# Ledger of designs, part 74: designed miniproteins, single chains, continued (2)

Each design is a single chain, and the fold is of that chain. pLDDT is the mean over its residues in the fold that is shown.

## One batch from the design tools (miniprotein)

Design m6717
Fold by ESMFold2-Fast:
Structure m6717 (fold): chain A 102 residues (1-102)
Amino acid sequence: SMRERIERLVREYVERLRAAPPEEWEALEEELLRRVREEGLDKTEVARLLLERAREAAAAGDYELALRLFRIAERLAEEAGDSELVLEIGAEELKLVMDRLL
């Protein structure tokens, strides 16, 4: 199913981001975005799952990973034209920065 494909893709890239140094994360982000587009996956569903993974990373204290996942989720939500989801992701990212990084 599309959901199983999305879950596999997100799991693969979250694991690859965790295993890679931060200097490689921009390339992994661009690769993930390309695969979502090329495989015709639901951008809103991918963005929502990435948002969930960002929350989990933040709860675990992996703030740099959380911020990267919020960024990828926001880009996908923007490409999907889901303005409400873009605002939701941005608000959660801002809250994390204000509460934990400032």
Scores: mean pLDDT 90

Design m6718
Fold by ESMFold2-Fast:
Structure m6718 (fold): chain A 64 residues (1-64)
Amino acid sequence: MPDEREVTETLAIMAAAIAGDSELVELIRRAAEAGVPVEVLREAARLANAGKVEEAKALLEEAL
């Protein structure tokens, strides 16, 4: 089974893609590769899904 991190990363990327923001997609990938906690990736996905793209970017940049 894919682990929770891989599933969360995929959901976050999908949310960012639906929002139409390629920078957020790339930032999520970098954060996941850098080992940012799953909880942070989940919060970024939640913010992206809510249309709060800049807030999601700020959260991920702070965690990197």
Scores: mean pLDDT 76

Design m6719
Fold by ESMFold2-Fast:
Structure m6719 (fold): chain A 62 residues (1-62)
Amino acid sequence: AREELLREAVKAVNDGLKAGDPQKTAEELRKIAERARSLGLDDVAEGLENAADIFEGKAPKG
């Protein structure tokens, strides 16, 4: 569900901050975004992709 995907995203961010690996954090967020799209949660997927872009040092889309 939407709430479960958001919890996984928060965990990925917290784990990434602890590990000091923004590239790996971005990769995990993109995997969660792909799962969100497969469930028809395009808004959630877009938000997670934007978060991943920020962790990679890219400007957010839009």
Scores: mean pLDDT 77

Design m6720
Fold by ESMFold2-Fast:
Structure m6720 (fold): chain A 67 residues (1-67)
Amino acid sequence: SKGEEILKKAIEEHKESNPEAAEILEKLLDMLRNGGDPEEVERLLTRLVILKVLSPEEAEVIAKDIL
C-alpha cells in the first residue's frame, strides 16, 4: 500500500538520526499490517506531524490505509 511505502521510507530516513521516531513509525507499520486501535493511530500520526517526521499529507495517506 502507499501508506506502507511512506512508513518504510520514513523508518529508513530516521532509524539512525531519530531512533524514537523510527520506533513510532515501526509501530504504525505493525498496526497497518495487523490492525490497531484507531485512536492510538491518530495520536501517533499527529505526534509525527508535530515532530516534522511526516507531512500532514503523508499522515492522511497512512490513516486511510490503516483506518
Scores: mean pLDDT 85

Design m6721
Fold by ESMFold2-Fast:
Structure m6721 (fold): chain A 68 residues (1-68)
Amino acid sequence: MSLEELLEQFKKALEEGKVEEALKLAKELLEKLGLSEDQIKAILEMLKSLKNPEEQYKLVEEVVKLFS
C-alpha cells in the first residue's frame, strides 16, 4: 500500500470514529516512512493526546511531509 493510500485510509478511519484502526494505519504509515520504534511510539502517544480528528490527521500529514 502506498503512503497516499495509507494516509487516505487513516483519514477515513478518523472520520468514521474507528480509533483502533486509525492508530494501526498511523503505525503502518510511520513504519513505511522508516521511523524508529521509539519515534513511532512518541508520535502515537501525541496522536492519542489529540481529541480532534482534524488535528490527528494534520499531525500525521506533517510527519509524512517531513520524512518523505
Scores: mean pLDDT 82

Design m6723
Fold by ESMFold2-Fast:
Structure m6723 (fold): chain A 70 residues (1-70)
Amino acid sequence: MEKLIEKARKLVEEIKELAKGSEDPEIKKRIKEAEEALKILEESEDIAVQIGALLRIIGEKLEIELLLSK
């Protein structure tokens, strides 16, 4: 379980680095969503909820990458 939380934290840090210097409100919103999902993952003891939160973080990273590729 600790490994899942560690992977999620690394993904959120990658998101923040990818978005570094961006003032786009949509990107800022996606960062917030990723941080919220990380909190849900850290606070939940339910494996299904933790997996859902991790998938959400992955989705937010992909959306930010798409926004930055414009």
Scores: mean pLDDT 81

Design m6724
Fold by ESMFold2-Fast:
Structure m6724 (fold): chain A 66 residues (1-66)
Amino acid sequence: SAEEYYKKGLEAYQNGDYEKAVEYFRKALEIDPNNEKARTLLIQVLKDMGKEEEAEKFKAEIDAKK
């Protein structure tokens, strides 16, 4: 479920496993595209990885699909 992937992503993020966190948050959003928590944390993880441009592009893509 989306909430299961979100929890796995949160655990990976807290452990510093940013690549796994991105993977799980993306999976949560594939199931529930309106999951604000997964979206917010995915953007934050990308920024923490130094992928600021990727984070901004993802945010713009989500906003455009609303």
Scores: mean pLDDT 78

Design m6725
Fold by ESMFold2-Fast:
Structure m6725 (fold): chain A 119 residues (1-119)
Amino acid sequence: SALDAAVEALRAASDEDLPAAATRVLWVIRDAFDAGDLEAALRGIRELIELMREAPAEHIPHLAALILQGIRDGLAAGLPLAAAAELLRELIEVLEEKGAPQSLIEAARAELAEVEARA
């Protein structure tokens, strides 16, 4: 599948190629949401979050931005609020564990608060 190919490329990517490979996973996530393939889209977002646990600190802002965009694209495409909240909580946990900039943690928390207010 397109997702399997993008994830394989992401896992094989050098530090230099990591941002471009992660961006390709977001494109596949968007295509999956457009096709109504919620399972593939959620798997793609979770793969980006998991990669963030192992990623160099330099790439955390870019990866967090891609994950937040994937969740926003999903919400626009009908992703359940409960699923979005779960992904945002996992993202916040990883950002805190990695010592991410406070502004990124606050952005993710703001997104979670907005999602929870709509539920």
Scores: mean pLDDT 87

Design m6726
Fold by ESMFold2-Fast:
Structure m6726 (fold): chain A 64 residues (1-64)
Amino acid sequence: SLEEDKAYLKAAIEKEPSAEGYTALGRVLKQLGDDEEAKRAYQKALELDPNNEKARENLAELEA
């Protein structure tokens, strides 16, 4: 489920933060309708990897 995916990704990020992890969390949050938390997750992904195209594109889509 999306809630299980969210819990898994949050736990994975707490253990080992990564741009990929935050990007995946952002997508799950967006699917749950948590747009503000999704934006925060994508912003964290870009803080870790400013060249992460997937996080950049998903963040821009949410801000449109």
Scores: mean pLDDT 85

Design m6727
Fold by ESMFold2-Fast:
Structure m6727 (fold): chain A 68 residues (1-68)
Amino acid sequence: MEEARKKMEELAKEALEKIKKSSKEEQDRIVRELARRMAEIAEEYNVPEEELKAFMHAFLQEVEALRK
């Protein structure tokens, strides 16, 4: 669980940095790609669905703040 969370956090940070430099269309692609990778990690490490949802919700809030 701890290892999965750290991996997810690192991927999210990289995605946020790319999003800051990307067009709106590129941002949507990055978000979708990240969501797929996060789901794969959650399945592999048996991360509770609640934790995955909370993590993605926080990430999407940061993305929306950057898009406005």
Scores: mean pLDDT 78

Design m6728
Fold by ESMFold2-Fast:
Structure m6728 (fold): chain A 78 residues (1-78)
Amino acid sequence: AEPAELTLSDDEVRLTDLEALRAAAAEVPDALAAHIVEVFEALGRDRLSVEELIAELERRGATAHAAALRAALARARA
């Protein structure tokens, strides 16, 4: 039983949503989660839009993690 609603509200990713995103997607690697935490910490924010997070990951050279996040979000929303 896996609802998808938990991942993002209004196309935003919150730091508190990472554990829930992992649980829903079941395939989010530790490395992706660590990169997301680093982005939130570096920006001093607890909430980012999906597009902001993906853009920041790509800007930092984490393009594979950005692609994995997009795929995990699509899977969790399905």
Scores: mean pLDDT 61

Design m6729
Fold by ESMFold2-Fast:
Structure m6729 (fold): chain A 87 residues (1-87)
Amino acid sequence: MDEELVAEAQKKLEEDPNNAETWYLLGEAYASLGEYEKAEEYLKKAIELDPNYAKAWYGLGLVYFALGEKEKAEEYKKKAEELEKEK
């Protein structure tokens, strides 16, 4: 269930609050619940901790698309593609 994804990510965050992957997982979990504003906040935290985390940039692109922010969605998806190319 979607609530269990949030609970699992929150538990991991308590163990390591500076892990970009944990913030990314929390953002994705909230996005799956339709909580796009929270998803945006958590995904931004993931890229703040690891600006080369392509999945977090792509996740933000999807969140902005869901929020109707088409220009931002395209910008963040493009950044994710560039990061995946560079590895």
Scores: mean pLDDT 80

Design m6730
Fold by ESMFold2-Fast:
Structure m6730 (fold): chain A 67 residues (1-67)
Amino acid sequence: GELKERLREKLAELRREFERLKPELSPELQEQIERHLRAAEEALAAGDLASALRHLGEAELLLRQAK
């Protein structure tokens, strides 16, 4: 489905953004973002699109707060 592919693309985008911003992030914030990205990856693998969407949204909010 289109949503699953969009969420996979979003995960890849947020992982690239995370790696770029990593030197500017506190260790605590890095751990929180990594947890949400990992949870999103696991949810996508399980076909849980609602959970994947939630975790990707949380990771994006945390990355946005770092700017």
Scores: mean pLDDT 86

Design m6731
Fold by ESMFold2-Fast:
Structure m6731 (fold): chain A 79 residues (1-79)
Amino acid sequence: MLEEEARRLAERAREAGKEAVERAKKGDAVGATGAALLAIGDALTAAMLLARVVGKEEGGRLASEAFQAGGLPGEVKAL
């Protein structure tokens, strides 16, 4: 079940990341920051769950994937 929870959190992080982009496009810097922080929180939690599932050897790779899914797409840099 931890893998499914990690996936759900990564998906939530992605959604929060999209919300941050939309808020930033509207000029809502405060709302964009809040959404970005939620995305980071969910991505970190997903990374910790994945580290538990596969042990620390593989945890770093999966954590990187979770951060990419929810955190820092090139679209955010384009803002």
Scores: mean pLDDT 69

Design m6732
Fold by ESMFold2-Fast:
Structure m6732 (fold): chain A 89 residues (1-89)
Amino acid sequence: AMKEITLEVKGKGSPETRKLGEEAQKAADEANKVLEKHGIKVKLKITDFPDPGLAGGLIGEFRGIVDHPEYAEEALENAKKLAEEAKKK
C-alpha cells in the first residue's frame, strides 16, 4: 500500500498570503507525481492564509523534490520539520 504522510499548516498570515497557500498546494501536487513512483503520497492540509515563511519553505522543498528526485526523501523530511516547528508556536 502507498505510504501517506500528512503535513498540517495552520494560519499565521493575512489575506495577502492566500496565493502562497494555493502555490504550496500546487507544489505538493507536483511533488506527489514524483513521490508516487516511490510509493509515497503527501497530504497537505493548509489554511487559506498560511505563514509566508512556512509556505515559502514548503514550496521550496516540494519544488526540490520535482527538480532533484534523487533527494526526495531528504526534502520530504525537511518539509516535515518545517510543519512540526510551526505547530510549536
Scores: mean pLDDT 76

Design m6733
Fold by ESMFold2-Fast:
Structure m6733 (fold): chain A 82 residues (1-82)
Amino acid sequence: LSPEMRAEAEVAMLEMSAAVYKIIGEKALKKGDIKKAIEYYKKAAEYYEKAAELAKAAGDEESAKIAEEAAKEAEEKVKELE
C-alpha cells in the first residue's frame, strides 16, 4: 500500500471504531444505562478526534471536518446526558 492509502485505511478504521462505540452508547441509552452510554459516547468522540487529526496530517481536510463534526455530536450527547 502507498503511504496515502495506508493513512486512508487507518482513518477508516478509527472511524469504524468510533461508530461501533456510538452504537454501543445508543443501545445502552435505550436500556436506561446512562453511565454506560456516557462512557461509550466519550470513547466515540475520542476516536473521531483521532481520525480527524490523522486526516488533517494526511491533507484530507474534508474527512477531517466530517470526523470533527461527528466528535462534536458525541461530545454534545455526553453533555446532554450529564
Scores: mean pLDDT 85

Design m6734
Fold by ESMFold2-Fast:
Structure m6734 (fold): chain A 58 residues (1-58)
Amino acid sequence: AAPRRVRARVVSKKTGKEVEIEFDSGATPEEIRRLVEEAAKKLGVKPEDLEITDVEYV
C-alpha cells in the first residue's frame, strides 16, 4: 500500500490566521514539531500560540 499523506490546519489563537501543513501518516513528533515551528514563522507568532485542527488523510 502507498503511504498516505496527512493534511492539517494550523490556526493562530492570537491572529486567527491559518496555514495548511502536510506530513506523512507515520511522521515522528520531531517532524511535526518542525512543521508547527515553520507555520508559526509564516503567521508571525510563537508555536505555543498555534492549534492544530482539521486533520485529514489525503
Scores: mean pLDDT 77

Design m6735
Fold by ESMFold2-Fast:
Structure m6735 (fold): chain A 78 residues (1-78)
Amino acid sequence: GEELIEKAEELALQAQKLVDQGKYQEAIELANEAVRLALEAMRLSETPEEVARAVGAAIRAIGVAVEAGLKLGELPEV
């Protein structure tokens, strides 16, 4: 599970950098990939610590996707 957690964390950070550059569509695509990997990591996690890290990566990636989507006007305001 560790490799998937690390990959999800890496992609979430890369997606945030794309948001900072104004590349919102690319950021959404990477953030969605990070969420998919984090969800798979959660399913394969053997310890509460691995689950916590995977959840953290997923939350970070979702935050990036929401921010980028709002910038593009693709998500409704709540």
Scores: mean pLDDT 80

Design m6736
Fold by ESMFold2-Fast:
Structure m6736 (fold): chain A 61 residues (1-61)
Amino acid sequence: MPSREQLLEGAERGKELAEKHGDKELAEKAQEIADRVRAGAPIEEVLKMLQELDEAMEKRG
């Protein structure tokens, strides 16, 4: 299982990439994931959200 710190880094990178491409919806989703990590959400839930974010970015790219 990845650490909470690694999950936060993943969410922050996702937000940066989405912002670079001008995708406000994906940037907002990535920010939500980062906020959930900081709020102490379960690792399993965060991993699922990150996977959904990655899939959404792949489909739009």
Scores: mean pLDDT 78

Design m6737
Fold by ESMFold2-Fast:
Structure m6737 (fold): chain A 77 residues (1-77)
Amino acid sequence: SLAEEYLAKAKEKEAAGDLKAAAEAYAKAGQLYLNEGKYEKAAEAFKKAAELYEKLGDKEKAEKAKYLAEVAEELAK
């Protein structure tokens, strides 16, 4: 799926040390997993995005990603 392609890109960028590109790709993967109804995977992707945005000092994007992870976890019930 397109979400899986972005997740693979995120992991590649993270391994390469490109934390900004990794965070953006994890956030995009999370959004796409939500659209696909894969809520557990969406939550995992948004949690990764939040961790990386915190490391980058982007508090606003980190908080948004945390909120979306919580929404995805509620939808997975």
Scores: mean pLDDT 89

Design m6738
Fold by ESMFold2-Fast:
Structure m6738 (fold): chain A 60 residues (1-60)
Amino acid sequence: SELDEEIEKLAKETKEKLLEIAKEIEKKGLSPDEQKELLDKKTLELLEEFEKKYEEIKKK
């Protein structure tokens, strides 16, 4: 269904964004603990955005 395709696309885009964020954080030369804290923060932000968009898709 179109709904399922839209959800799969959102999941793929979110995963790709997370991987790019992880790479950019690694390039900053931060300590492992600082990298983890920043990655965790960005991951939570992406998950919140994903959940909001997912709920919007489901309500269509």
Scores: mean pLDDT 81

Design m6739
Fold by ESMFold2-Fast:
Structure m6739 (fold): chain A 70 residues (1-70)
Amino acid sequence: SEEQKLVRKIIAVAESLKNAGKSLEDIKETVLKMAEKLPEDLRKQVIELVENAKSIDELIEGLRKLYEEL
């Protein structure tokens, strides 16, 4: 689906930013901005993942788990 493609792109961008040495806060901001294009239900789930993530790896793993449920 288009939602699956966008979530996969969000994961790829988050991984790229991690490899570029960006901070957790910079990655969270980018993920939230990209998530604005998701349907309301999925957008709320991404916002919750971002708010609860304490590390970059935790954020990326949360996004991967969300993707697997789509």
Scores: mean pLDDT 88

Design m6740
Fold by ESMFold2-Fast:
Structure m6740 (fold): chain A 84 residues (1-84)
Amino acid sequence: EIEKKIEELKKKVEAGDRTALVPLASLYLKQGKYEEAVKLAKEAVDIDPYNYPAQLVLARAYRKLGKDEEAEKWWKLAEENIKR
C-alpha cells in the first residue's frame, strides 16, 4: 500500500538516506501533497542539479499548485537534461 511505502521512505529520509528523497516526493505528488513533493524534490536538486526525476516532480508539483512560472522553469530544465 502507498501509505506504508511513504512511511518507510520518510524513515529513510530522516535517517539521512538521500536516495529516498525523489521516491518519497513522487509518492507525495501522487497523493496530492504538492507542497511536500516540492520540498523533497528541491532538496534532491540541491544535491544534484541534473537529477531528472526530481526536476520532473518539481515541474508537475508546481503546475498542480498553480505556479506556472516555476513549473515551466523546471520542465525546461528536465527537457534540456534528457536531450543530451
Scores: mean pLDDT 84

Design m6741
Fold by ESMFold2-Fast:
Structure m6741 (fold): chain A 72 residues (1-72)
Amino acid sequence: SMEEKLKELKERIHKLTLQLISYRILAVGYEVEAELYPEKAEELAAKKEELEKKARELEEEKKELEQEIKEL
């Protein structure tokens, strides 16, 4: 049903939102750690960049789901 599909889409958006928040927290953590340990700055910058790339992919997925809800 349309109601079940809407619920499924909202649950998926909620999970993506929590995952995005977690990735943003981790990225900030890597940035702070790089300031404390300059010798690890290059490695931590790479980890942050990977998280930011994954976050962009999740943000696009979230936008697609939000658009799908609008078209219901």
Scores: mean pLDDT 88

Design m6742
Fold by ESMFold2-Fast:
Structure m6742 (fold): chain A 71 residues (1-71)
Amino acid sequence: SLKDLILRLIALKLRLIGLDLDIEKLKEKAKTASEEEKKKIEEEIKRLEEEKKRIEEEIKEIEKKIKELEK
């Protein structure tokens, strides 16, 4: 239903905000980290950015479905 799509969209957008905050925290931590710790942080940032990309793709699909249902 339209309502379920809207609720899913809200949940995904909140998750994106959380991921952006986590990525920014990791970037700040990387500034003062050792070379070895910095590499591990960069790997974690890449994982979070990949999750963010998947969520952004799902958001686009849901927004398209909502637009079609609102016609």
Scores: mean pLDDT 86

Design m6743
Fold by ESMFold2-Fast:
Structure m6743 (fold): chain A 86 residues (1-86)
Amino acid sequence: PAVRSVRVEVEGNRVTVEITAAPDALAEVVRAAVEAAAAVPGVTGVRVTRQTEDSVVLEVEAASEEAARAAGEAIRAALAALDAAS
């Protein structure tokens, strides 16, 4: 899989993640990011808000700012591991 860019913004209890990837890898990238975020204690919701051929925007809702930050880091780590496996 080819992850090209990841932007993570933490605003209080919410995380916005913008990911650009190769079109054929996008579905796997989305699965990895959603799974990583959902595994973080205190995450209450994960939503795909926008998707194009080569990009996706995820919104993560958490019970605390600490959980939101942890979710952002978990997504970054999962996508880095996905790139390393390709």
Scores: mean pLDDT 82

Design m6744
Fold by ESMFold2-Fast:
Structure m6744 (fold): chain A 89 residues (1-89)
Amino acid sequence: SLSDVIRRVLRTAGYDLPDSVVDRIAERVLRGERTVDEFLRIAGEEIVRTFNLDKSPEEVGREIYTNLVRNVGPVGAKVLLKELEDALR
């Protein structure tokens, strides 16, 4: 499911969110543009809210991508984001 792909992407980036938050991210993305860029913005907003971070959603969205590359390399990050893009169709 889309929620399963989102959970895998976010856990790989170092964010272990409650299932309710992952499901809310999926719902918000499906009601919008259904792009990876919108996903990063929405996920950033939900992460800031969930962990009460002193960072912008845009900054956290960039950190999701940077952490994916750090943790699984650029090829692994591209594969995960392609899987997400395919799930958004």
Scores: mean pLDDT 89

Design m6745
Fold by ESMFold2-Fast:
Structure m6745 (fold): chain A 65 residues (1-65)
Amino acid sequence: TEQARTVVEKLIELAEKAGLDEAAERARRLLEQGRYADAALVATKALMDAGVPEEEIGEAMQKAL
C-alpha cells in the first residue's frame, strides 16, 4: 500500500540520520523489491538495536499515517 511505502521511507530516513547506513541500504533494497514489511522490520530493528528511542521511531511511523 502507499501508506506502507511511506512508513518504510520514513524509517529509512531515520536510520540514515542515525548513521545506520548498512541497515538503511538493506531496507531500501527490500523496499525496491516491494517487501515493505521486511524493509520496515530491518529498519526498525536496527534503530532499536542502536538505542534510538521508541518514541522517535513511533513518531516517524505516525507521520506516514
Scores: mean pLDDT 80

Design m6746
Fold by ESMFold2-Fast:
Structure m6746 (fold): chain A 99 residues (1-99)
Amino acid sequence: SGIDEFIALLEKAINNKDEKLIQKLLNMLNSSLDYYEELLETGSEEVRAILAGQLEELVGRLEELLKLAQEKGLSQDLLDQMQDLIDRARALLARLRAL
């Protein structure tokens, strides 16, 4: 429920060019990735498998939203933040898949 609702909200914010809401959502997602990193260090193999699936879905959905953001002409600062977040999520997913 959380990821689909989050992505839908971010998509609406991008379509409306609501930069303040986009910034808040990107900050929330970065905080969630911090928690994912903690869970990777302390979690079981089962927890890590669930996180890998969630991160794979998140990366794909964020890549599509980055393309939409570029088409909508969002600021370069926001585009760079979205790319950094995608790169961070991909790095975390790669770490999970290497375990």
Scores: mean pLDDT 86

Design m6747
Fold by ESMFold2-Fast:
Structure m6747 (fold): chain A 69 residues (1-69)
Amino acid sequence: TKQELANKAVAYAIRAVGALLDGNLDEAQRDIEELKKIAEQAESLGYTEDAEVIRRIAERLEKMLEEAK
């Protein structure tokens, strides 16, 4: 459901932030990739606005990851 995708996106976003703070760049990358997949799933189901929010979060985290390298 829409709520299940939203909850999953929040969980992976929190995990990615935690991984970045801990310097675990490999885990951060995996969590960001999962977040991008959730955005694609939301988009495919017609949840375009939610998909765009999730994608923006993933892009911001990806930029942080690149800056941490």
Scores: mean pLDDT 84

Design m6748
Fold by ESMFold2-Fast:
Structure m6748 (fold): chain A 77 residues (1-77)
Amino acid sequence: KEELIKAAEELAKLAEEAGDKETAKLARQSVEYLKQGDEEKGIKYAKKAAERALKTGVPELIEAALRLGKLVQEYEK
């Protein structure tokens, strides 16, 4: 759980630094839902943030998205 939150926070930070406000917003929404215990919505927004980041073509965002996606898959099992 903490690893998943940390990965989503890192994606939000990197997206803000890259100027991708929408990816940053989705990643932050994921963090807020996970902290509230709404795991279903937290995972949903994490997936949306990661999918958007993968489409940016920015290597740092792609790496962060792949890490977040892997943690989402591990958490859902």
Scores: mean pLDDT 81

Design m6749
Fold by ESMFold2-Fast:
Structure m6749 (fold): chain A 57 residues (1-57)
Amino acid sequence: DAKVEKVEAILKAGVEAMEAAMKTLDLRTKEGQLAVLKAAEEAMKAKEAELKAKEAA
């Protein structure tokens, strides 16, 4: 199912961004926690836009 594969790719991008951010940011602070969540959100949006651009070829 192409829709499921697309969702999986977007979620994977978010998880990878969270893992990378968690290594560099201090999760003991609220600012660090919010920054990790924002990194995941931005990575997921970027991946969705990338996949959408490929479909619009």
Scores: mean pLDDT 78

Design m6750
Fold by ESMFold2-Fast:
Structure m6750 (fold): chain A 62 residues (1-62)
Amino acid sequence: MVSQVKALLEEAESSGDEALKNVLEDALSGKISVEKALEFAEARKSGDSDKAVSILAELNRA
């Protein structure tokens, strides 16, 4: 899992995907679930914007 998160973080930095980068960094620091961060990354890669927004809202819900 951690190795996969680091690989995705490098891809996000290379592509300029700031939202994905922030989510993955928060997962690596223990602020959010790594599982949720990976689900967000998968939604972004598949182009499922509705699912990505839903996951992001769960992670940032006040």
Scores: mean pLDDT 75

Design m6751
Fold by ESMFold2-Fast:
Structure m6751 (fold): chain A 71 residues (1-71)
Amino acid sequence: AAARQATADAITRAAHGVLKVAPFDEAESIIQRIADLVAAGVPLAEALRTEAEKSKNPKVADILREHAEAA
């Protein structure tokens, strides 16, 4: 329960960061993919780095990498 909540909180914080630098539709798509990867058993930090590497927006990539290092 606590570990699940910590993961959800981390994803929520990453979402807020992305929303500051990207449109809602792009942010929603990115966060949904991160949530899907985590649900499939990928560690949160790895999921965040994977989406950062795929991002064409350098500000989004930087935010996702920062949150990956904090996770």
Scores: mean pLDDT 78

Design m6752
Fold by ESMFold2-Fast:
Structure m6752 (fold): chain A 66 residues (1-66)
Amino acid sequence: KAEELIKKGREAFKNGDYETAVKYFEEAAKLGSAEGQALLASVYWHLGDEEKADRWAAEAERLRGG
């Protein structure tokens, strides 16, 4: 489920396909995966979208911390 999406996203990220990585991590994040949300934030940071990066990082931290 979410773990498989994260695996696919990590492979895309490793290959420099940041758009595909965003799609997979976004699906994992929508399933409530804190790891998916944190990885989505990391990809947005690499893409220069600081607002989306900060939003997803905060969601991941809240899910893990609460």
Scores: mean pLDDT 80

Design m6753
Fold by ESMFold2-Fast:
Structure m6753 (fold): chain A 55 residues (1-55)
Amino acid sequence: MPSREELLARMEELIAEMEKKDPEAAKRLRVTVDEFDAADAWEMLAWMVEELERA
């Protein structure tokens, strides 16, 4: 499993892609990522990265 720093870096790339299509969704995704990081919910963050990469 990637480290916290690697997961956050990967999420930043995915958020940048989403911002091109839907800036509001990208903003909400940033809030969710911040909440998961603050809650030490990195397993949820990793799952979210995988889901977004599959889309």
Scores: mean pLDDT 77

